# Designed miniproteins, single chains, continued (2), part 20

Each design is a single chain, and the fold is of that chain. pLDDT is the mean over its residues in the fold that is shown.

## One batch from the design tools (miniprotein)

Design m4709
Fold by ESMFold2-Fast:
Structure m4709 (fold): chain A 80 residues (1-80)
Amino acid sequence: SMEEIERKIEEALERIKNAKTTSELQAIARELARYLATYDESQMREGVAKFIAGITNDTSLTTEQRQAMLQALAEALAAA
């Protein structure tokens, strides 16, 4: 379960490095949010925290791109 979540986060972070547009970045964040929302609250919260840490540590992203992804993530989690 947590190993599967960590693998999915690693996949999402790699897709982010290859993304060319803010729209693609937001789509990746929404997909991951929907995936994480299928887990219990504790695992979902831990997965979200790991993903946010990964985005924060990605030096290829602009502040605006990080903000756009965090907003998309939050909106998708709220809608789940």
Scores: mean pLDDT 86

Design m4710
Fold by ESMFold2-Fast:
Structure m4710 (fold): chain A 58 residues (1-58)
Amino acid sequence: AAPQASARGQAARDKVVEALKAVKEGNYEEARKILREMGLDDAEVDVALKNFEDILKA
């Protein structure tokens, strides 16, 4: 069964993609702002940024 369209869930995934694009462009300030807007803690933001770097380096 296909999950229902969730504005919250879809918006969160869209924000993750935008944050990844910001990291790829070297705009870490924008990436942090997006992740914090999603409600992530500072520690989680740091982990997410490291994961994005790992993905981009792979």
Scores: mean pLDDT 74

Design m4711
Fold by ESMFold2-Fast:
Structure m4711 (fold): chain A 99 residues (1-99)
Amino acid sequence: MSDEEAIEKLNEIIEKIAEVGLKLKRGEVTVEEARAQLSELLDEAIEIAKEGNFPQSFIDKLEEQREILLDPNATAEELLAAADRASSILFELIRILKL
């Protein structure tokens, strides 16, 4: 995978994470639906990072946020916080890839 291709895919994932978060805030999706969608998006991001041979530290950080999303006791606020942290990690990864 090229850095350019990875950046494009990661930007799409960030946009989708933002959309799920907005829908959750608006009550357009349930906490359970948001958890499932955010977990799927994070799994996709982790797969892209692994395939692109990206720094293990970023993969580890993304997996930490994924564990929070998979917690059945996680509240809507905790899911939104994990989504925001995941997006920040992905933005930092994109920044490094552009160097």
Scores: mean pLDDT 84

Design m4712
Fold by ESMFold2-Fast:
Structure m4712 (fold): chain A 90 residues (1-90)
Amino acid sequence: HHMERQRRLAEAALRAAKDYYESGIKKAEEVMKKNPELAQKLAERMVKDAEASKTALTNAASGVPEVRAEAQKALDELIKKFEELLKKIK
């Protein structure tokens, strides 16, 4: 079942990306308490990386519209969380 395999691979990639960026948010929040400048640089880099991941995941899920939509939504929400963290640092 070719479609089912493609869907599972896309879902696995999305889960890995979500776990990575959610861990990044927690790490940036911890760093912010001790070194706001380093936290700002980390959050700025994570926004750029998340934008690149959104493009890559959207392209990988081109044949699976449901996963493509979920990837776009999840990465947009994660980018927004990093931007809110950047506002707290300032």
Scores: mean pLDDT 83

Design m4713
Fold by ESMFold2-Fast:
Structure m4713 (fold): chain A 68 residues (1-68)
Amino acid sequence: MMSKEEKIKEAEELKKKGEELEKQGKYTEASRYYLQAAKLYDEVLGSEHPKTKEALRKALKAARKAAE
């Protein structure tokens, strides 16, 4: 199993990948990466943590753009 540090590092990488995809207009893919980042942050830091909330906010925003 991944350590807490490894999960946070992976979440940061997933968030960065989501940002790159969002810049390319790939909102569905971006939302999936943001959601996976949020899941990892939630597992380590909890649902109320600022990093978890930020990743969830980015996922929701990207998902809404994809639904247009």
Scores: mean pLDDT 84

Design m4714
Fold by ESMFold2-Fast:
Parts: structure tokens; C-alpha cells; sequence
Structure m4714 (fold): chain A 61 residues (1-61)
């Protein structure tokens, strides 16, 4: 799964769970920075996906 697919799935899960839009906005900003880091070669796709999943799990805990 690409980073973009992981981000889309995570955003869908946050919306389904009724997470406040302010929290979703912060998550989106963080995920966009990770995607930029992957495209710039500063971060692997796997590391970005794991970071996104970890933050998602923390929000949904």
C-alpha cells in the first residue's frame, strides 16, 4: 500500500470514528509532511506508513 493509500484509509477511519475535525486537520498536516519527506528521499515509504498507523492508533485509543 502506498503512503497516499495509507493516509486516505487513516482519514476515512478517523471520520468514521467521529474524531473532531481539528484533530483530523492536525493529522492531515502531519501525514502530508511525511509524504513530502518520502518524496524528498528523507524517509522510506514503510517508515512513513508505520508512523501514520502509530499516530492513528494513538488517536483512536
Amino acid sequence: MSVDEVIEEALARLREAGVPESVIAGFREYAEQLREDVEAGRLSEASAANAIRQVLDDILA
Scores: mean pLDDT 83

Design m4715
Fold by ESMFold2-Fast:
Order: structure tokens, then C-alpha cells, then sequence
Structure m4715 (fold): chain A 77 residues (1-77)
């Protein structure tokens, strides 16, 4: 299932960009990039569910939760 995995890879790139902006003190850009990552992981989860790939769907769900935790930490600043 290449499409869902490619979306996960793109989401991970957006998470790295978010982490970079966070380390620079640019919280607005960090939140923007993390929201982009969240959208990509949600799309990956939908595709994996449509194809019955439980493993990839579970991975996407875990990544969604991880991004939500990062967003919560930044918003507390």
C-alpha cells in the first residue's frame, strides 16, 4: 500500500519542519507545519482503512496522537 505510506512519509517531513520552527521560537509556523502533518496522517489513515491495512491505519493513528501532543505543548507556551 504505497499511497498511504507515502502520505505518512510526507507527514513526517512536515513534523520535522514543525520541530525546526519550534526550536527557532517560531511557534506560529511550528503549529502550521504540525497541522499539515496531522492532515497527511489523517489522509493516510483513511486510505489504509479503505484498503483494510490495519497495521498502516494503526501507525497513522499513533502519529496523529503524537502530533496532537506536540500541538498541545506548543499551545501551552
Amino acid sequence: MKKARELIEKGLEKMKEGDKYYSQGNYKKAIEKLNEALKLFEEAKKLAEEEGDKRTASLAEQLIEMVKKKLEEIKKE
Scores: mean pLDDT 83

Design m4716
Fold by ESMFold2-Fast:
Structure m4716 (fold): chain A 86 residues (1-86)
Amino acid sequence: SKLLEIYERIGETGFRILLELERHPEGLSVAELSERLGLSRSTVSRHLRRLEELGLVERDAAGRYRLTEPFLAGMIELERAVERVT
């Protein structure tokens, strides 16, 4: 499972960040993620660096983070597959 592999590599906190970013296609700053998840900015920044290194998130010139297009497409496909099995 792609999701299980991602979870094993980034842990629970990294996975929570990915889920929050999926809900916000406009992107979120470190400060917004820190506030939403109840984590320190340093903790969020550390996990975002790991996620960016893995190609799962990208940062714009304003410092806002988004899911990469290939990863976002994969998550949307998985959500649609779950709906179809319903």
Scores: mean pLDDT 77

Design m4717
Fold by ESMFold2-Fast:
Structure m4717 (fold): chain A 76 residues (1-76)
Amino acid sequence: SDLSPEEAAKALRERAEYLARKAREAGVPEAVIDEARAALLKAAEAAGKAKNMEEVKAAGEAALPAMRRLVEAIAA
């Protein structure tokens, strides 16, 4: 089932905190962490303001580059 706007926003905020913590533990530069975390939190704000499921999905898709960046940096 699709997430509500509030659930999507919460999930993106929790993902931002989790990935930032894991990135710090992996020694990723703070500048990379801060940029990606800011992008994820912006996507979370957009998700929370979404008026329909298409806007929720768009916010989730907007978060993907920042998520990929942190996951790739952690794996390096």
Scores: mean pLDDT 85

Design m4718
Fold by ESMFold2-Fast:
Structure m4718 (fold): chain A 68 residues (1-68)
Amino acid sequence: MKILEKRKVGNLIGYEVEEDGYTVYYSAKDENNIDTSFTVREGPDGKYYNGKGEEILPEAGEIARAIL
């Protein structure tokens, strides 16, 4: 896992990371306290997936990227 970006999102930190060819977007208090209830993965195929590996709508992935 490689951290690409960190930014403040309210009282949390938004993370953009690279993991196994995916760009992963999530929020956490820090790197050890990841909130997996709102995780979005952007695959090398250009599709978006949730934390369970289920494909989500592109609009949902773009919104997650914008707010994280």
Scores: mean pLDDT 69

Design m4719
Fold by ESMFold2-Fast:
Structure m4719 (fold): chain A 94 residues (1-94)
Amino acid sequence: MEEKFTVEDLVEVLNESTSPGVALEYLGTLYLEMYELGLVDEETKRLGEELVAKGRELRKKNGEKLKPRFSELTPSILKLLENLAESIKEEKNK
């Protein structure tokens, strides 16, 4: 499967942003989104909540002005989630 966003691209974005608080808040938000879609368990939801809290705390301490940008990662993640949901539907239709 050809991915538009690779692990290398993610590392580059994180390194260029110099904003660890923004990165943690974004990752936590993705975990919460995955939980709402039924893809992860309650423990992953709790981890997502902790990551959002830690991200916000780091942003306050570091004076980070950048807000998390869903547009940078979400389209690729949503496409992966949609593909997974279609695979599950296909199995149920058999």
Scores: mean pLDDT 61

Design m4720
Fold by ESMFold2-Fast:
Structure m4720 (fold): chain A 60 residues (1-60)
Amino acid sequence: MEEELREAIAAGDYERAARLAREGGFSLAQVQRLAREAGQDPVAATLAVLEAAGKLNAEE
């Protein structure tokens, strides 16, 4: 889960990252940490993941 979530964030696949974070029960702090490890801006990447998660929750 963590490795796949980090790879999804690194690839900019925030929809996949949002699904993995939801399934794995990752906190915002864990998502921010993984974004930093992936070489992404932790704030911008975490916001993108949250927006993708909100879209999934609204359309599922």
Scores: mean pLDDT 77

Design m4721
Fold by ESMFold2-Fast:
Structure m4721 (fold): chain A 58 residues (1-58)
Amino acid sequence: SELAERFVANAVETAKARGLSDEQIAAVEAAAREAVEKYEDPEEIAEAIVEALDAALA
């Protein structure tokens, strides 16, 4: 869906802006794609993406 594509694109863009490695960006993209398939609530999708981004920086 268009909304799912936007969540994934925004997650990848944010990861790049934070200076994450290609491997970390790929992990964040995978997590974002899983979140949009697993959750219907935009807030739950966003929370899962934020957790993936924070985990990549830890």
Scores: mean pLDDT 82

Design m4722
Fold by ESMFold2-Fast:
Structure m4722 (fold): chain A 77 residues (1-77)
Amino acid sequence: AVELARRQIAAIADALAAVDPEAAARVRELGERLVEAIAAGDEEEAERLAAEIERVLAEAEAAVPGAADAIAAALAA
């Protein structure tokens, strides 16, 4: 479970790096903390970090049209 979450976060961050390198760096940082929270069983912290990652993704999509398509392509690969 932790390894799958890590892979998915890495794929999202790699896709974002092509359109918004700053957002990609934030997703990687938050993703590492999210994986740690999941491994520790800290559901509250995991939910908080997941919501923050979603905010970063929403901001990237608003700033750079097509960010959502890039993320979808990475997740499909």
Scores: mean pLDDT 76

Design m4723
Fold by ESMFold2-Fast:
Structure m4723 (fold): chain A 77 residues (1-77)
Amino acid sequence: SAEELEKLKKKREELAREIAEKLDGIGLQTMVDLLKRGAVLSPREREGTISAAESALKYGSEETQRLAKEVLELLEK
C-alpha cells in the first residue's frame, strides 16, 4: 500500500511537469503562428518573448526547443 501510494505521487508529479511543458509548447506554437501571420510586437512584448524562448532553449524539451528557435528566427525577419 505505502509503495503503491509513493509510486502514484511520483506519477502525479511527472504528469504535472508534462502538463507544464505542454503549456509552454502551446505558448511558443501560438507565438510562431501569430508572427507568421505578421503580428507586430511592442518592444516590451518582444523582450518578454525573447526571454521566454531563451529559457525554453535551456530547459525545454526537444520539441519546445525547436519552437523556441523558430520564434527567435521569426523575430529577426
Scores: mean pLDDT 79

Design m4724
Fold by ESMFold2-Fast:
Structure m4724 (fold): chain A 90 residues (1-90)
Amino acid sequence: MKAYEEGKAAAEKYLAESTEEEREQAKADARAYLEKLKENFEAALAKADAADPGEGVEKAKETALGLIGAAEALAGDEELVKEVLEKIEK
């Protein structure tokens, strides 16, 4: 999961260099992103499959994993991350 690990590492670096207010904002933005991804992921997969049958879904999942890795490090919301990952895997 290269994209997931790269996203997580980038977010962890940002948090280490950020102010307390910047960390609070990043956490809120990450949570909003994860919730939106959870709601719209099935539609995004359908669109990706239509555009590139056979590979579109895999590419969309890889992109989502990178963004989820970043959001996990920023938000720290283990339950929301788990729900989004389950939706990608199943």
Scores: mean pLDDT 71

Design m4725
Fold by ESMFold2-Fast:
Structure m4725 (fold): chain A 90 residues (1-90)
Amino acid sequence: DEALEYLVKGREAFSKKDYETAIEYYEKAIELAEKNGDKALLAAAKLNLGKAYEAQGKYEKAKEYYEEAIKLAEEAGDEELVKLAKEALK
């Protein structure tokens, strides 16, 4: 799954504190997840994008992505992802 591959690449860039590259990969994962109708992957990508913005000090933008991730995870029925996104919002 190409969308999942971009999500993994984004997480690797994030672990290296390369937040700009992480954001680019997460945005590509979002585009592909939207085209595929994969709400769970879309929620995961938005959650990780929010974490990258938070790491850059962009807290308001991060909060918006966390709220979107919660909604998408609820629509997907992914209770673990709902929990993770709600924990990120605290």
Scores: mean pLDDT 88

Design m4726
Fold by ESMFold2-Fast:
Structure m4726 (fold): chain A 96 residues (1-96)
Amino acid sequence: KETLEKIREHVEKALALLQEILDRGENDPELRAEIHKHLDEASKLAKEAGDEGTASLFENLRKQIDEALEKGDRFQLEVVVALLEIALGIIKSELS
């Protein structure tokens, strides 16, 4: 449960920062770096818990954020937000 609580915290922070990028309509390198840090920590914690599938999901979502920001693809960023919200919902359900 402690590991899931930490993953939840990192995903929530990544979502808040990603939403800030979407609201501002600009690629902020500092916010992007913080999103990377939170998703990398979530992936690491998932791997340590033996959940390689969830770890790979967070790594792939980080890469999709990079690609979307480089292309200016707001739709791809919105899809990543939706996928992170789904993952967060599952994590919160497991903590109940």
Scores: mean pLDDT 82

Design m4727
Fold by ESMFold2-Fast:
Structure m4727 (fold): chain A 59 residues (1-59)
Amino acid sequence: SPKKEFLELAEELMQALADGAPKETVRELIEKLREFAKKHPEYQKEADALIERVEALLE
């Protein structure tokens, strides 16, 4: 389901941050989440909020 896919993408992104993955890897995961939101607009707000928070941590 789209909800399960969103939760899996969000978990993968948060796990990469927790593990100290390279910024390039984190940015690739952000792009996957953006592409998901394009296909499932009902998750756009939640995806954008998560992406904004993560990008702030990459400064």
Scores: mean pLDDT 85

Design m4728
Fold by ESMFold2-Fast:
Structure m4728 (fold): chain A 87 residues (1-87)
Amino acid sequence: SREERAEAAREHARAAAEGSRAGNAAGAAGGAIGAMGAALDAGLAGDVEGAEEAARAAEEAAREAGDEPGARLAARAARAMAEWARE
């Protein structure tokens, strides 16, 4: 289902963020981008809760990435999608 797909995407985003904690800023940036994708998919499917969880995962990954600009942009895009899905 759409809900199961969004949940799987969130799990992948969380796993990517967790893996980045092993000491790779580029990996964390990748996690933020993956979570952004999850937020987009969930938001477009009308899964407000899934979009919110994905946005949180993107924000966490962006914090782990530190000074990677792409990670911060991905987190902001994920948050915007979650906010849009609630409107």
Scores: mean pLDDT 73

Design m4730
Fold by ESMFold2-Fast:
Structure m4730 (fold): chain A 74 residues (1-74)
Amino acid sequence: MAEELARRQRELAAELAPERERADALYEAGPESEEARRAVEEVARRIAEAEAELLLEAGVPREEVEKKLEEMRK
């Protein structure tokens, strides 16, 4: 289980890397742009949601996943 979870986390990071680079490039070109801000926020949201789903699929209790998400809000 742990090995599969680690592998999926690595695959997720690789899949999201191009989107992070694109959002960063937009932010560098126009940091005050509404489009750049939304792109950065959207990528961050998708990473958090995808990580939460992976943890739930790996059998991490829902309560622990919710606590981690709450910690990131504060």
Scores: mean pLDDT 71

Design m4731
Fold by ESMFold2-Fast:
Structure m4731 (fold): chain A 100 residues (1-100)
Amino acid sequence: DPERSEAVKYLLKAKKAIEEGKLEEAKEYLDKAKEYVEKITNEVLKNRLLAGINYLLGEVYKKQGKIEEAIEYYEKAKELAKFDPELVKYIEKKIEELKK
């Protein structure tokens, strides 16, 4: 699936950009990932990739100190990740750490 392959490629580029503090570049990669994800017809795969996109947007906003926006994106990622209870728990822990 070329749409899946491109979406994953841009998700990995976004993750690396976040790690390097290149937050605007990360947002651009996440926008590209979303373009490819919207073309995916399989709902489980689409939701899995959208969960990844929203999680990484949460990481971007967290690194910018925009805590409320980070929590909103983590909550979106959690709802999309409901197929994976372990991933939901991981995201819940991230939200709890930010709420202090």
Scores: mean pLDDT 87

Design m4732
Fold by ESMFold2-Fast:
Structure m4732 (fold): chain A 62 residues (1-62)
Amino acid sequence: SKEHEEELIRKVMEEYGLSEEEAREVVEQAKGLAKVLGYDSDSEEFEKLVDFLASSEAKYRK
């Protein structure tokens, strides 16, 4: 759901130190991948994609 996506944005900002812009981009990238892979936005697979991408952005950009 959209509200769940917004909660994930806040979560990755706090846990990975991403800016709001970076967190939004991470969630949007995860949505694109989830659509291709057939994952629901409320699934654990989607949450894992968001966490993975957020962790990668934090490590690469910091």
Scores: mean pLDDT 79

Design m4733
Fold by ESMFold2-Fast:
Structure m4733 (fold): chain A 62 residues (1-62)
Amino acid sequence: SIEEIIKKMAENLGMSVEEVRASLRQVAQLTGEGREIAIRRIAKESGLSEEDIKKVVDHLAK
């Protein structure tokens, strides 16, 4: 689930899985509107839904 979303992001963005995970961990450190804006931008860039990106960010936020 989460790993599958990360792999799809990596493929779509031309990045490694590790690079995607690192970028999403940075987004997970954001709060409020800043996090929502970052999620929306990543969703558009990767061609994935905001819901899928949010699931990964929420999981990594710990």
Scores: mean pLDDT 81

Design m4734
Fold by ESMFold2-Fast:
Structure m4734 (fold): chain A 66 residues (1-66)
Amino acid sequence: SSELQEAAERIERDPNDYEAWRELGEVLAKQGKYAQAATAYEFALRLRPDDAELREKLAEAKAKAA
């Protein structure tokens, strides 16, 4: 999707773009690609470890990927 492409392009320009990693995870989760979504959320959490909402999204993606 265009949202997926936009997030990927932002990450290519700046791999420390927290919002781009979070958005990539959200788009992948909407597509049912939970394992890939979990990976994107893990990268976002490396940039902002104290994001409680993102930790919940990661836990849900990991559960649905299994």
Scores: mean pLDDT 85

Design m4735
Fold by ESMFold2-Fast:
Structure m4735 (fold): chain A 57 residues (1-57)
Amino acid sequence: TLASLSAAQKAALAAFVAAALASGTTSAAISAMAAALGISTSTLLNAIQTLLSQILA
């Protein structure tokens, strides 16, 4: 579970995800996923940011 991860591990995971999103390919995949689900990319990105904030907390 996420609760079993140390603060350092959570921070590393969040940094890795952020770096992957910055690569561009992942961002394009997220946009396609949001379209397929019928939601906006901003809504999906807000959800991802919220989850990352919870992981880091």
Scores: mean pLDDT 64

Design m4736
Fold by ESMFold2-Fast:
Structure m4736 (fold): chain A 67 residues (1-67)
Amino acid sequence: MVLTPEQVERILTDLVIRGLISAEQANAIARLLGSEPVSAEEFLAAMREVGASEEAIAAARERIAAL
């Protein structure tokens, strides 16, 4: 599955609101992924790179599956 930059931003915003990642982690992920469409695996790899918890990664997987 390919995620648009708008979908990436919505997922990151949701995770921050739910307290699963910090705003700084969300900004770091956005900087790693840039403005191009990315795969779900690239998104999840960026989450791991910034030290996101397994709970946050699982929530992101569920959110991506619901798109």
Scores: mean pLDDT 84

Design m4737
Fold by ESMFold2-Fast:
Structure m4737 (fold): chain A 85 residues (1-85)
Amino acid sequence: SGLLAARLAGAMLRIIGELLDNPSKEREEAHRLALEGLKAFNEGDYDTAIEKFREAIKIAEKAGDERTAEALREMLRVVEEAKKS
């Protein structure tokens, strides 16, 4: 749906914004995993997308990066909602 797509785009833009404002190895890795999760989602592989977003959340949480973690949790929620539909 348009609403789910807008939420995914908004969350990804927040992840990119945090990475550009203050680059770190952890932010680069979380961004890479978020892209892998989006690719899996576009392929209809919701389980792989969920795994990738959970891994990215774990990296952001360990780094104390609450903003990136919150954006990744929004992406995870969107994929979980899409899987239920």
Scores: mean pLDDT 87

Design m4738
Fold by ESMFold2-Fast:
Structure m4738 (fold): chain A 94 residues (1-94)
Amino acid sequence: MEEIEKIKKILEESFKKVEKEKDKIKPLPDKELLERAEEITSKLIDLLSKLDKETQQKVRDLLTEFFTKLEEEKKFSAEEILEIGEEIVKLLEK
């Protein structure tokens, strides 16, 4: 339960960055990226809710590692967020 909340918070913070960029970048591409981000987030939340505590911990560790790497590279973009979300969904499906 607590681990799901932490994962959810990390995802929400990432998507808030996408939302803030919406006003500075072209509206149409920003809306499409935001819709994709919301879809991936919804899928992740649904999948995480069905996992046991051990799997939730592994997902949390993976998310933390990915976000640490992104912060070190200082190239945090909406596309990178979507790619991370897609990789996590793929890992959780198996």
Scores: mean pLDDT 60

Design m4739
Fold by ESMFold2-Fast:
Structure m4739 (fold): chain A 63 residues (1-63)
Amino acid sequence: SLEEKVKELKEKVKELKKKLEELMSIKNLTDEQLSEISRLGVEMAELEKEYEKAEEELKKKKE
């Protein structure tokens, strides 16, 4: 359902944000860690966009 999709996307965004915060707290980032931050940032932006669309659709269809 749309509700389940919204919850799943919200959880994924939270997980990515937590991972980004952990990585960004590291003082001496490796090239691999910097690459991972970049990838996570893009993935998070995509998921947030998908979450907003799903949430808007859910709001439009609910009383």
Scores: mean pLDDT 79

Design m4740
Fold by ESMFold2-Fast:
Structure m4740 (fold): chain A 91 residues (1-91)
Amino acid sequence: MEKVEEAEKLLEEAREAIRRGDAEEALRKLEEAIEIAEELAKEGKLEEAKKILEEVRELALEVLRLAPEHALEAIGLILRAIGLLFEIDLK
């Protein structure tokens, strides 16, 4: 499944960016991963979407701790991931 593999790669790249202190790159990668999770959810691949969204939420929280100057973007991604997870769990 090509989309899941792409999302996993983006999440790994986000973790590497966080390790390097590159909050902007990490946030970009997490935003791309959420977009893939939204597509997977639309396709009915809810378990795959949920796993990606859980990782995005955790990594966005790490970005929030690392770079408070990017707090608005990080909080936005956290809230978006939580909202999508809640929507999936209702079905």
Scores: mean pLDDT 84

Design m4741
Fold by ESMFold2-Fast:
Structure m4741 (fold): chain A 59 residues (1-59)
Amino acid sequence: MKLAVAVAPVPQTSPDELALRPGERVEILEEVDEKYWLVRSLETGREGLVPKSYLEVLE
């Protein structure tokens, strides 16, 4: 399982995006393109697109 943590507040600006709080941990499910990962929140179980620049990979 590839994990990452939000390093800043992530806004939801479209229905396919996932809003995250700073420090919220996610599982990286898929690399969608050069800018976005499809992730699942470990806190809420919700899935959506998050810009890679907001996430720090844990391992």
Scores: mean pLDDT 82

Design m4743
Fold by ESMFold2-Fast:
Structure m4743 (fold): chain A 99 residues (1-99)
Amino acid sequence: KKDEEARELLFKGREAYLKGDYDTAIEYFKKAVELATDPVLKAEAYLMLARAYLQKGKFDEAISYAEKAIEYAKKDPNPVFAKRIITEAERILKEAKEK
């Protein structure tokens, strides 16, 4: 399934992100969001895009992707996972808007 490929891309993107390679991370996360059909996977990919853009000082992009993460997280029938993504995205929104 495309969702299994999206999860692999999310893993590779996170590895790049942790190494400080935000450009490579962004490329993996963009591919993950394109392949993902599960709104939960889309929400996670958008959240990671928001984090990577925030680290690059690209505040408008960070805000846009954080808002997308919240939008897709709200489509999750599991409120526990939705709350985690929304809480983290709201932190990114606050930080990006204060810059």
Scores: mean pLDDT 85

Design m4744
Fold by ESMFold2-Fast:
Structure m4744 (fold): chain A 55 residues (1-55)
Amino acid sequence: MSQDLRQGVDILTEQAKEGVPGAVTGLEQIARAARAAGDDETAKRAEEAVEEAKK
């Protein structure tokens, strides 16, 4: 049901790979929004993308 949040994770993950400023912050915001909506799978994907960006 959270198709927009899932698409946002995909887009921001690509942006983070390109070094776009704010992409990690955007992923953190999507993770919070997904958890608030009960979309644990999308939240987990966003959290994993944030962890990858920090490596």
Scores: mean pLDDT 77

Design m4745
Fold by ESMFold2-Fast:
Structure m4745 (fold): chain A 58 residues (1-58)
Amino acid sequence: SMNEEWYQEGYQLGLELGMSGIAEGAQKITKLKNERKLSDEQVRALAYGLLEGAVEAE
């Protein structure tokens, strides 16, 4: 589903940035929401992915 794709994109971003980069990740999600006109569901999938990926990053 589209929500799964946004979750995966967020997860990869979280893995890259880690927990220390979570604020930067949130800013990137906000920019993407505005530029791509994402739905609230798509933003939640991205944000949840970002958090899970950031926690998984060492």
Scores: mean pLDDT 85

